# Ledger of designs, part 84: designed miniproteins, single chains, continued (4)

Each design is a single chain, and the fold is of that chain. pLDDT is the mean over its residues in the fold that is shown.

## One batch from the design tools (miniprotein)

Design m15097
Fold by ESMFold2-Fast:
Structure m15097 (fold): chain A 78 residues (1-78)
Amino acid sequence: SMDEVVDEMSLLLQEFAGRLEAAIAAGASEAELRALLEEFRARVEELIEKIKDPETQELARRILAQVERTARARLAAL
């Protein structure tokens, strides 16, 4: 369902945000930070593939794109 997709995306986002901030605090390289973002993208794409409704898939892709923009802005501010 859409609610299950939103919940799973929320959990993936919380995990990603925590790992990203921990990596930044530990002095991770730009390459390591980009690798975390790519891993997050791959996990969300796997979730999107399980969605049967095309409108829900499109919504999930838009959410992913927004999260990626926010993450890139965070990294650019370092």
Scores: mean pLDDT 82

Design m15098
Fold by ESMFold2-Fast:
Structure m15098 (fold): chain A 64 residues (1-64)
Amino acid sequence: AEVDVSDLPATLSAAEVAALLEAAGWPPLSREEALARINAAQAALGLPVDGIAGPGEVLHLLSQ
């Protein structure tokens, strides 16, 4: 599924990221699992690892 970047808020919680990934066909994630995925995406993108996802982290995770 293609995610429209214009529909994404500037920041997303771990729960919001988990819901978006599940909607995209991922298995259900716990809050801790979603946070770990966000932290890994932030590290891969060279961003501060703060556990708060933006559109870039969400798109990175959806491209996996």
Scores: mean pLDDT 74

Design m15099
Fold by ESMFold2-Fast:
Structure m15099 (fold): chain A 80 residues (1-80)
Amino acid sequence: SLPAATPEEKAFAEAWKMAKPLIDKYVAELRAEGRAAGLSDEEIQDAVNRAVLRFSRKLMELLDKGKPTKEEIEKIVKEV
């Protein structure tokens, strides 16, 4: 069994689950654009990793202010 998560970890996991379809779409578009631009697989993966980390940070900042809305989640995905 997984160890019991903190309330903060549970809130993040729920927000990430809500965001997952949007981040998956963003990542797919980023990979397609990178390939079209002639970037290497390593450069594309680095860009994806940086985008996911920036998104995670912004999501944590939103959670510190309260329960994020779908619109706020969509905004941080677009701003990455």
Scores: mean pLDDT 77

Design m15100
Fold by ESMFold2-Fast:
Structure m15100 (fold): chain A 77 residues (1-77)
Amino acid sequence: ALELAERALRLAELALKAYEQGAPKDEVRTAVEAARRLRDEAQKALSEETDPAVKERTQKLIEEAERRIREVEEKLR
């Protein structure tokens, strides 16, 4: 769960940076889709997590990734 959430956030941050550097919209969109998939996998894995501290950290990372994903998606409109 935690690792998937960290990967989702990292990929969302890379997508935002690629957009800011003028990468093609299709390339940025592909990165955002990959970040969404990792976020969804992290959310599913979170339901199986039993450690409250890991759950809290994972949820926070999922929320951060979702914010970054939304920011990039708004810019791609």
Scores: mean pLDDT 80

Design m15101
Fold by ESMFold2-Fast:
Order: C-alpha cells, then sequence, then structure tokens
Structure m15101 (fold): chain A 60 residues (1-60)
C-alpha cells in the first residue's frame, strides 16, 4: 500500500474520526503493525483493521 499524501490525510481528517486517521497514518505511513497501533491507541487490533479499511474506502 502506498503511503498517504498530505492531501489524502487532510481529506480523511474532514470525513473520519481523529482516532481512525491516526490508525491509518501509523499503518500506511509509519509501517507499524496492527498490534503496535492497537497498544498505542488503547483499542483492539480488529478495531485498528476496521479503521484502516474505512480510511482506504474513503479515498476511493
Amino acid sequence: LEPLSEEEIELLRKNLSEQTVKAAVMYLNLGLSLETIARTLGISPATVSRYIKKALETLK
């Protein structure tokens, strides 16, 4: 997956929650694992996966 551009991140911030955007940036731009992101945000890895999917769907 390509890293998110600044314009794409701004679009996500307008359409999705702050936590969803943080999860997407940590995964796509920083290359962090779902487990690491889940620990950082205090949520489950399944929720992180859902957030990333929502972000990618928003960019269609």
Scores: mean pLDDT 82

Design m15102
Fold by ESMFold2-Fast:
Parts: C-alpha cells; structure tokens; sequence
Structure m15102 (fold): chain A 84 residues (1-84)
C-alpha cells in the first residue's frame, strides 16, 4: 500500500538519522550515560529498519507504524546521548 511505503520510508530515514546521532555520541565518549543512550538508539534504529523492510515486503501498515514509532524513539535517544 502507498501508506505502508510512505511510513516505511519515513522510518528508514529517521533510523539513519538516529544511527548518525548514535555514532557521533559514541565518538565523543563524553559519559557512561551518553554511551548507554547511544547504544540504545542504535538498537532501536536497527529494529526500525528491520520492521520497515518487513512492512515494504508485506504492505502491512501496522508494521510500518511500529517501524516509525521505533525510529522516532531512536532519534530521541540519539539526541539525548549527544546532550549527556
């Protein structure tokens, strides 16, 4: 479906942003909290990418929405990692 494709594309884009934020935080290595949040962001981003791929293969809008939810949370954690 067009909705599943659009949501999956958004999830993949946000997952890529979250991974970039996580990598930046890990390179800075400013604190134990920053490292933990960066790792959590990377794990959620990987999960979002996996769900987005499944949504694209099946056309499942609910899977695509879950991918987007995980990607948004990954970005939040990545931003927090950079701030910590």
Amino acid sequence: SAEARALAAAARALAAVALALARAALRARTSKEAIAKAIAAAILAAGAEFLAEQALATGDVEVAREALREAVEAVRLGLEALAA
Scores: mean pLDDT 88

Design m15104
Fold by ESMFold2-Fast:
Structure m15104 (fold): chain A 60 residues (1-60)
Amino acid sequence: MEELEKAKKEAEKLIDEISKTNPNLAQLFREALERADEFPEEKALELYKSIIETLKNILS
């Protein structure tokens, strides 16, 4: 799914930004992405979008 690949790249960029100030929090989000990948594509995309929203709120 094209949307899944795009969402994964966006989440990884946001995690990289957080890792500059809080590497422990960044590691927790990387583990969350790995867990999301265990689900079917539709559910994984939904979880990635939730993670992205959380990351954006932290960076705001």
Scores: mean pLDDT 81

Design m15105
Fold by ESMFold2-Fast:
Structure m15105 (fold): chain A 70 residues (1-70)
Amino acid sequence: EEELGKKLGEEANKMLKEGKSRESVLAKVGAKADELADKGYDKKTILYYAAKSVEDKELSAQLQAWADAL
């Protein structure tokens, strides 16, 4: 799950650099994490490593908070 979370965080960085809003990026990251959880992956681990891979401080903090809430 660590590599999946890291990849998701890298995709979030790309979306932000392309000009997408933090709200839009959070929604897409959440949806992808839910899809992976439906496949049997640990959503908390995915969100934790996504948060660590994200360069935007506010997005990273929100993803970490989501992981901590699970």
Scores: mean pLDDT 82

Design m15106
Fold by ESMFold2-Fast:
Structure m15106 (fold): chain A 100 residues (1-100)
Amino acid sequence: MATKEEILDILEETARRIREVLRKHGALTPEVEQRIDEILERAKKELEKAKTPDEMRAVAYRALGELSRVALEVVTDPEAKAEILRIVQEAALKIDDMLS
């Protein structure tokens, strides 16, 4: 199985879960949606260039960090922030397990 495709699937699912949190809190604007789409598109292009597990991990962690940053900038609810951080941490653990 192509590990890059599995990493991309994890990133896309993570972004979907983050969008749901943002939507519940009225924070999912067209501008935020565009920023999330740009992060995923960049991650996809960089994953295509990645040749080693360490390079793939670096791309994934950068994308997760950018998704987390965007989401945390627009929500004020502490429970929403905690949920976003949990979603990102779960994704990071899955990626680590795959690239071990």
Scores: mean pLDDT 87

Design m15107
Fold by ESMFold2-Fast:
Structure m15107 (fold): chain A 60 residues (1-60)
Amino acid sequence: MVNAEAAKKAAELGEPAAAGAAAWDAGRVSGNFELARKGVEAGQRGDAEGAAEYAEKAAE
């Protein structure tokens, strides 16, 4: 699964929504709904860095 890589790429491109989507998918797979939700919320706020961080934590 490449969710962490996708989140990093999205953050580099300045796409917080894409980073949030990667966090959601990572959390859904691992069952970490809290991290998935926080990533989506960060993406909706325009916080690409925060969304990518939550995606990486969910994927680990």
Scores: mean pLDDT 73

Design m15109
Fold by ESMFold2-Fast:
Structure m15109 (fold): chain A 76 residues (1-76)
Amino acid sequence: SAAEEEKLQLAQQRVEEGNRLAGLKRYDEAIEAYQQAIELKPDFAEAYANLGLALEAVKRLDEAAEAYEQARKLAA
């Protein structure tokens, strides 16, 4: 549906914003953007992988490991 297509497009935009923020080392804001992308698209492997990297950068290592595991499961 058009509503689902809009939701998927918004999820992609949130990942792109997260990537931009992570590039600026604004990791807390990047984490929020990736979490929003996952809320919009729960099977978004790329968002989980990038969330893991951002969490690792801020030393939230247990949460990073969980995010990486979800990315691996979704990419299989």
Scores: mean pLDDT 91

Design m15110
Fold by ESMFold2-Fast:
Structure m15110 (fold): chain A 77 residues (1-77)
Amino acid sequence: SEAERQRILEAARELAARVEALLARAPTLSDEEQRELIRLLRELAEGELVSPTGRFRGAALDPNAISAEFQRLLNAR
């Protein structure tokens, strides 16, 4: 449903904002913190891929793109 899609997008945006806030306030994160953030992002991506609406079937999220984006955030000092 549209509500489900909105919830997934909102959760993803909240996580992105949280990562950006952490990087801004603590340019050097611990390895444990970095690993935990990666796991949370992976869980959200899994949720989007199993969406019952099938809305993303033509433009499904690329797991490699998600990993690359997260690596860029981690590399940001």
Scores: mean pLDDT 53

Design m15111
Fold by ESMFold2-Fast:
Structure m15111 (fold): chain A 61 residues (1-61)
Amino acid sequence: KYFVAPTAAVQPGQSAAHAARINALAKEAGDLAKKLMVEEGKSPGEVGLEIQRWLAERAAA
C-alpha cells in the first residue's frame, strides 16, 4: 500500500541522531507521565497537560 506519501523523509546520518534525540524525549515524557499518574494520582487529562507543557519546552530546537 502506498496511497499516502511517506511522512517527511529522514536523512541518513542526521536522521539517526535526530531520531535518537526524539526517542529519548518520548521515553522521558512517558516516564514522567507514569510518575505523575502513579505517584500523584493525577487524571490522564491532567497528566496530558503537564506532559505537553514539558515536551513543548524540551522539543523546542
Scores: mean pLDDT 66

Design m15112
Fold by ESMFold2-Fast:
Formats: C-alpha cells, sequence, structure tokens
Structure m15112 (fold): chain A 59 residues (1-59)
C-alpha cells in the first residue's frame, strides 16, 4: 500500500512538472483513495488537499 501511494505521488509530481495539473490532481486523488482504504486517513487528507490545489491550477 505505501509503495503504491509513493508511486502515485511520484507520477503526480512528474505530471505537475510537465504542467499537466489535471493529471497530477487525478493521481493524487487516487493516492488519497488508496491511503483511505489502507487506514491512513492523515495521508489521505494530505493527498486530497494537494489534489484540490492542483485542480485550482489546472487550465
Amino acid sequence: MIDEIQELGRKAKEAAEKGDYEEAARLLEEASRVAQQAGLPSLAAIARHEAKELREKAE
């Protein structure tokens, strides 16, 4: 679970670096869902917050 969350976070960072904020937000929303499912609510909240900020930057 943690390895999956880290992989999603890394891909989200790469998408954001390319200016694809919509894709980055989507990946972080997926990471938040995985974290919630894994019983990591604090990590899920952080990922969800980052996703919201990225969506606000998307086109």
Scores: mean pLDDT 80

Design m15113
Fold by ESMFold2-Fast:
Structure m15113 (fold): chain A 74 residues (1-74)
Amino acid sequence: SADAEEAARLAEAAAVAAASGDYELAKRYWQQAAEKSPTEEARKYALAGAKAAADGDGEKAMQYASLASIAAVK
C-alpha cells in the first residue's frame, strides 16, 4: 500500500539522519513512519527507532529502521 511504502521510506530517511548524527531529524522521521505504518508490528519498531534516536543510540536506531521496513510489507 502507499502507506506501507511511505512508512518504509520515512524509516530509511530516519536511519540516514541517525547515521549522520541528526537524532532530532531521525526521531521526527520515525514518528512519521509510525503514523504511516500499516501493521502494529511495523509501528512498534518505528516507535522504538524514534526512542533510540532520542537516546542518541544510532546503532539501535538503524537496526529498528530495518525491522520496521520488513514488518511494513506484511
Scores: mean pLDDT 76

Design m15114
Fold by ESMFold2-Fast:
Structure m15114 (fold): chain A 70 residues (1-70)
Amino acid sequence: SLRDLLRNYILYKIKQLKSKAEEAIKNGDVETAKKYIEELRKLAEFARQMGLTDVAEEIEKVIKELEEKV
């Protein structure tokens, strides 16, 4: 379904942003890490607006894990 395609695309974007944030943290680039965390927050809001509550909750969990490292 179109909803499943949207879900899979959002999950792909989460994976990319998480990877970029983790690399920034690894390199000590706190400013860049925070930028990617903010992009994840916007993606979580978008997922909630689209009714993808489970995806939004997964993004929020990723944000918490990343915030604990900066």
Scores: mean pLDDT 88

Design m15115
Fold by ESMFold2-Fast:
Structure m15115 (fold): chain A 57 residues (1-57)
Amino acid sequence: SFDEELDRRLAEASARTLARLAALDAAGVDTREAALAYTAEALRLIGDALEEALAAR
């Protein structure tokens, strides 16, 4: 289903981003700006996915 595919894609993208942020933090890189950018991108990705789903109906 669409909901199942959306959940899977969001979970995969989130897991990859969080893993990368953790690796950068462990390396001593300041991830504060990356965390803010991640939040904005996550919301945008959700918005885009919703618009595509609505357009397909």
Scores: mean pLDDT 77

Design m15116
Fold by ESMFold2-Fast:
Structure m15116 (fold): chain A 81 residues (1-81)
Amino acid sequence: DASDPERFEMEIEVSLALMKAAIARKIAEKTENEEIKEAAERVVRAAEEAVEALERGDFEKAREAIEKAEEAWKELEKLLE
């Protein structure tokens, strides 16, 4: 069944990573600061990795990519302060 609880939980976490990636892209468009651009790009790439891993059913890789996106997002937030 496509409503597997573990897959559903991963889908929610990946969706949150994708929302952060969308925000990061908007920040990158408005800044001339290379560090901020690089941090934003890391969020986007990690979210893409999470989507690809989830589509393959690789929950370990999806979890790793989600963690990577969260770390990149925290660095981006820190650079904006």
Scores: mean pLDDT 82

Design m15117
Fold by ESMFold2-Fast:
Structure m15117 (fold): chain A 66 residues (1-66)
Amino acid sequence: RREEVERLLEEIRRLAREGAPVSRLHELARELARVMGIRSDDDLTPEDRKILAEVGDQIAAAEERA
């Protein structure tokens, strides 16, 4: 799980830096959430929240300028 999360997070970071379309970032974010098994607040650890916050910030920034 952690290895897959790390891989997807790194891909999101890379694509965001390269100015990828918001739709691509959304797709990867959904895959990331699915790999993390997020279905309720009880599934979220502090680390999970940090990851989701970072991804959310990347998408929000891209969406503002897209």
Scores: mean pLDDT 71

Design m15118
Fold by ESMFold2-Fast:
Structure m15118 (fold): chain A 78 residues (1-78)
Amino acid sequence: AAEKAAQARMAAHQRAIDDSEANLAIYEIGIVVTKLGTSNEEEDEKKIKKYQENMEKYRADIAGHRAELAAVQAELAA
């Protein structure tokens, strides 16, 4: 039934959110390690900027999947 398909879509969006949040945590650790582990400020800033750019992509993906998840939940509640 349509409800089972909607539940599968919700589960897929939740998995995508969880995976993206896990990747964000890895990049956050990478930023901390970079700040603590290197002595070159210019190289550190470039590396941190790259990590931040990748993190913004994951945040956008999370926001998109959350919006789609909320839409599917609203369809099921209607």
Scores: mean pLDDT 81

Design m15119
Fold by ESMFold2-Fast:
Structure m15119 (fold): chain A 67 residues (1-67)
Amino acid sequence: MEITDAEVDYALGLIYSAIGDVEYERGNKEAAIEAYKKAIDLFKRAGNTPEVKADIEELEKKIEELK
């Protein structure tokens, strides 16, 4: 099975979303926002499936709550 660039981008998006959650819990709002933005960019590169769209929407809501 060949790992596609889209699969790598999705996996990295999940990692950055987790980093954002950790930074948010630590009170590092700016770092959390930066991590969530990176995750969104990675998810957008990964594709346009309903699952990816849901992940993007969740992160966009988290960013708005931190602004």
Scores: mean pLDDT 81

Design m15120
Fold by ESMFold2-Fast:
Structure m15120 (fold): chain A 60 residues (1-60)
Amino acid sequence: MKDLPLDVRLDVNFVLYLIELGLSREQIIDILMERKGLSREEAERIVDEAIAKLKELGLL
């Protein structure tokens, strides 16, 4: 992603939504790979970054 704030925010909110649905980290990674055509390594990085940001915001 090229520092598009909307895309970053959508990924963080989407990851939070999937966590609230009870999906595992691995299931969220698989969904990001399917939806965005990402490699597993890139999807893992996005999920981990989103989780870290959500914890900093007190949402997790």
Scores: mean pLDDT 73

Design m15121
Fold by ESMFold2-Fast:
Structure m15121 (fold): chain A 64 residues (1-64)
Amino acid sequence: ADAERSGEAAKRAAELGDAAAAGTAAYHAGIVSGNLELGRKGVDAGVAGDAEGAGEYGRLAAKG
């Protein structure tokens, strides 16, 4: 239930160009869904300044 909201938050942060917020939301989506690899990729993209990539990883992590 909470994973979808975290995935949406990652996507919205990415749309605003906030790579760090998108990465953090992707990490939370990964923890809640159990898809830790995608959550970690989202954080790595966020740290690299790739807001779009971080948002997409968050969306994918939320799906499990």
Scores: mean pLDDT 82

Design m15122
Fold by ESMFold2-Fast:
Structure m15122 (fold): chain A 62 residues (1-62)
Amino acid sequence: SGREIAEEIRRLIAEGLSPAEAVERAARKYGLSPREAGELIGKEFGLSGSLAGARLANGAEL
């Protein structure tokens, strides 16, 4: 599952690494290409943001 990779990327970014550097380092650690790691971070952050927005909109609609 990509969850561990996404968590590692988040931790690296929190330490002050750029997203590109975080993706490359996580990809190397987990044996993935930087492209695959970048796609995972895009899905996790994009989906999480969209989910938060949808929850707020749904709560407002009630």
Scores: mean pLDDT 63

Design m15123
Fold by ESMFold2-Fast:
Structure m15123 (fold): chain A 61 residues (1-61)
Amino acid sequence: SAMEEEAERAALALVGAIMREERASGDVDAGNARLAELERWVAELSDAELIRRTRELLAQL
């Protein structure tokens, strides 16, 4: 579905942003914690909630 595709794109964009921030800061623990959080969101949240959460975190990075 269009929403499923949007959720996938949002999650992939967030992975890229987390990895870039980790390289810039050198904070591996923070990067790992953010990736673990995203993994939980992918497993547990609806597509709509995943999109909202990923956009919120992206705005903070």
Scores: mean pLDDT 87

Design m15124
Fold by ESMFold2-Fast:
Formats: structure tokens, C-alpha cells, sequence
Structure m15124 (fold): chain A 55 residues (1-55)
């Protein structure tokens, strides 16, 4: 796993731990899962995270 993927996973996990909204938790968990499974590129996962931050 690239350093960029590791940094993004760490950020998403920290946000998930601090998140109180169940829908946002589910979306963050899905992004983490798909990135770890190699089903999303780092760029796609970053775009997903940026969209969640804008909500």
C-alpha cells in the first residue's frame, strides 16, 4: 500500500472515530472498506472523502 493510501486510511479512520452521524459513519466505513479491498483508487477515495466533508 502506498504512503498516500496509508495516510488517507489513517485520516478516514480518525474521522470515523470522531463522527456521531450514523449515515456519515456508514459512508466513511464504506470508503475505508473499498480502499482497503483495492476497489477504489486513492484519488476516488479522496474524492469520496471530500464530498463527505462538504455535507
Amino acid sequence: MSPEEQALLAEMRALLAAETDPERKAQLAALIRFLEAGQLSTAQAQAGLDRLKAL
Scores: mean pLDDT 80

Design m15125
Fold by ESMFold2-Fast:
Structure m15125 (fold): chain A 78 residues (1-78)
Amino acid sequence: MKELGRATLLAAREVARAAGDEEAVRGLEELREALLAGDLERAERLAAELEPRLRAAAASLPREELEAAVARARERVA
């Protein structure tokens, strides 16, 4: 479960990075910190704020770039 959550966050971060949304990348790192600290209220607020940005980022990328971003995230999972 923790590994699956980490993989999802890493994939979202690579998608945001590929789309050039550096604010979303920073927000995802803050979300990760909140989850690691067990601050679920902060994590829920950050996730709700990031969801529309990540949706726009994924929609803006060609399928090949989206697949490459997910592959990069998979390489970072141990």
Scores: mean pLDDT 75

Design m15126
Fold by ESMFold2-Fast:
Structure m15126 (fold): chain A 60 residues (1-60)
Amino acid sequence: DNDLLKQAEELLRQAAALIHSNPEEAKKYLSQARELANQISDEEKKAVLLDAIEKLEEAI
C-alpha cells in the first residue's frame, strides 16, 4: 500500500501541474492515479486520494 499510495500521490501531483497547460495529459495521469488508488487497502487514504482525483477531474 505505501508504494501504491506514493505512486498515486505522484500521479495526482503531475496531473494538478498540467490541468491548465495540458488537460489531455492531466486526464491520463488522473486515470492512472485512480487505478492505483482503487488498489489501496487503507480505506481512509483511498478516500482522500479519490476525493482529490474527483476535484481535479471536475477542474478539467
Scores: mean pLDDT 82

Design m15127
Fold by ESMFold2-Fast:
Structure m15127 (fold): chain A 58 residues (1-58)
Amino acid sequence: MEEAERDLEKGKKYLEEGKYYQATSYFGRAAQRYIDAGDLEKANESAELAKEAYHKAQ
């Protein structure tokens, strides 16, 4: 799904910019969209990136 991929890309861009809360939000959206699409592998990847961004936000 293009929407899940866009959210994942935006999350990575915000992560690179040091905007960790925004990165976490976009990675979370990507994970949910991949779950809805049945792509468990990419859903897990997105969830791991969300956890990483959240830890950096602290």
Scores: mean pLDDT 83

Design m15128
Fold by ESMFold2-Fast:
Structure m15128 (fold): chain A 63 residues (1-63)
Amino acid sequence: ALPAGPIEVDLPDAAAGRTVTRHIASPEDLLALAAELEAAGQTELAARFREAAVGYADHLARA
């Protein structure tokens, strides 16, 4: 089973040095976070979260 809980991600915000805590409950939450990371210039991290979203969706599809 996938772990539940908040994921802390340091996003380059206009307020500089801000850490954003996200609770991941669905693949859509991972895709939303990936889109925010890509918009913030964190393209490699965004790609990792997109991969995680696909894996999460596949895991749920097997249940």
Scores: mean pLDDT 65

Design m15129
Fold by ESMFold2-Fast:
Structure m15129 (fold): chain A 76 residues (1-76)
Amino acid sequence: MEVRELAERGLEAARAGDGERAEELFREALELALRAGDEEMAREVLLAGLRAGAILAEQQGDLEAAARMRALIAEA
């Protein structure tokens, strides 16, 4: 529950263009999932982090980086 809330807030920060806040929120979410031994939740956090990275890259005009991050999501 808390881990998913942190990941959602991370995505919101990325949509707002706040890459530093997004990184902090995803790091906290990932650390909590890993400490709990919840591999499925850790994977969900990593995928959400890739989505956030793609959003930020797209906002910065780096469409190639955004495409690579989206490809990693599809492959995972």
Scores: mean pLDDT 83

Design m15130
Fold by ESMFold2-Fast:
Structure m15130 (fold): chain A 75 residues (1-75)
Amino acid sequence: AEEEALKVAEKAEEAGFEELAALIRAGVEAARAGDVAGAIGAILGLLGLALEHPEAAPLAEEGIKALLALFKKLP
């Protein structure tokens, strides 16, 4: 789950979507810290980027799915 999210962030960086990669990494850090509000904020940020930049939408969707799988394991 965490490794999968970080792999999506790497793919986003390689594709030139640095802001998307940063949001995915922020979501992982929020999950590590148990910061539920920060985790939700990262998902909303990724959704916002996908809506404004449709070309980034496939990677944003992968990032959202990976983060949601990670967040299901929060205590």
Scores: mean pLDDT 81

Design m15131
Fold by ESMFold2-Fast:
Structure m15131 (fold): chain A 61 residues (1-61)
Amino acid sequence: SAGELYRALGDYVGKTPEELTLKKGDILEVLARLPGGLLRVRSLTTGEEGLVPGAGLERIA
């Protein structure tokens, strides 16, 4: 089964090469929690892995 699943509540443009660019409604699997509210995720929408701020996400599973 997948890990924790989150949905992007809005569009987000990555600020560094390590950060993902998200579209509203993108589904993300959380791989790790990092300091400062950052999450390491895999997008189930695009297949990309990277970092995103957790503040723009809603947990769905």
Scores: mean pLDDT 84

Design m15132
Fold by ESMFold2-Fast:
Structure m15132 (fold): chain A 83 residues (1-83)
Amino acid sequence: MREEAVERMVEIVKGTALLASKAGPKIDDIVASFADQLADALGMSPEEAKEFKDKLLKTTTLDEDKARELGEEIGERIRAHAE
């Protein structure tokens, strides 16, 4: 159950990064809200939560290839944090 939840969160983050890249800065508020909620659910510190939010928000200004790369990097960090 715990590992399945982490993998689903990673999939959601990767999908969010790609969606944010396609939608652009007009969804920054939605991406920021999602990042805050996910960081809280993962028990991130305020410093970790800020870094996580900043990285996700960056995807709204990236092309799809770079957003995919960043989404994978963020996903790996979620796995590492959950272990």
Scores: mean pLDDT 79

Design m15133
Fold by ESMFold2-Fast:
Structure m15133 (fold): chain A 76 residues (1-76)
Amino acid sequence: GVAAAIASLSPTERAVLEVLAEGPRTAAEIARALGLPRATVSRALRGLEARGLVRRDPRTGLWSFDAAGWAALEAA
């Protein structure tokens, strides 16, 4: 379920999800919001993407929650 997935995240991955809960953001905007290096945020976003929790719009560069991935966790 959702709680188990969140518990498996690194502190950085969890912080990235908290920022994205406020709306879609670019990696640069997330890095600025968290006061973290861009490379650190990009690694966290790729880890979350590999888990099916976030997706990137290639046209805008905006990252957002992956609705299908979260729906699958809520159904479990």
Scores: mean pLDDT 81

Design m15134
Fold by ESMFold2-Fast:
Structure m15134 (fold): chain A 116 residues (1-116)
Amino acid sequence: MDAAEAEEILAEIQERARAALAELRRLAPDLPEAVVAAFESAAAEPGSAATVYTILEQMVLGVRAGDADRPAEAPIPAELQARAAEGDAEARREAIRVAEANVAAFRAELAAEAAA
């Protein structure tokens, strides 16, 4: 009965991941097509969509800050990703919250370094 909610939540994060990939491609036009295809494939997977969004958004922020070599982190628990893959709407919502927190922490770190 919550299948429609789980699908809606997945569609939201998949769209956000695709938008982040499009922005990364705009900022880094020499990005290999094999890498782009790998991110597109992973973003389409229910269990990895939030992880892909976290990585891509951090990469975009790093490039924009002039720190393209800063490693992107995706500390979304494997158990949470597995539950999200199985259609657990609550796990999908939690994965998005973790992803947003990771992006916010990365953005705050970049801002603190720029202020120094």
Scores: mean pLDDT 82

Design m15135
Fold by ESMFold2-Fast:
Structure m15135 (fold): chain A 67 residues (1-67)
Amino acid sequence: SDAELRAKAEEARRRGEEAFAAGDYATAVRHYTQAIMYEASLSEPDTERLEELRARLAEAAARRKAL
């Protein structure tokens, strides 16, 4: 259901934020990617939330590359 997908996306986003705060950018990239996949799988995806998640993913990926 959309509710289950949204809950999974929120959990993945939270884990991505925790990994990012810990400096584990590779793990942050993985979790943000999962969050985007769950959000994009909703019957009516929220464009604003997807843009926010993509921005977080891009920052984590850039930080990982800089290491």
Scores: mean pLDDT 85

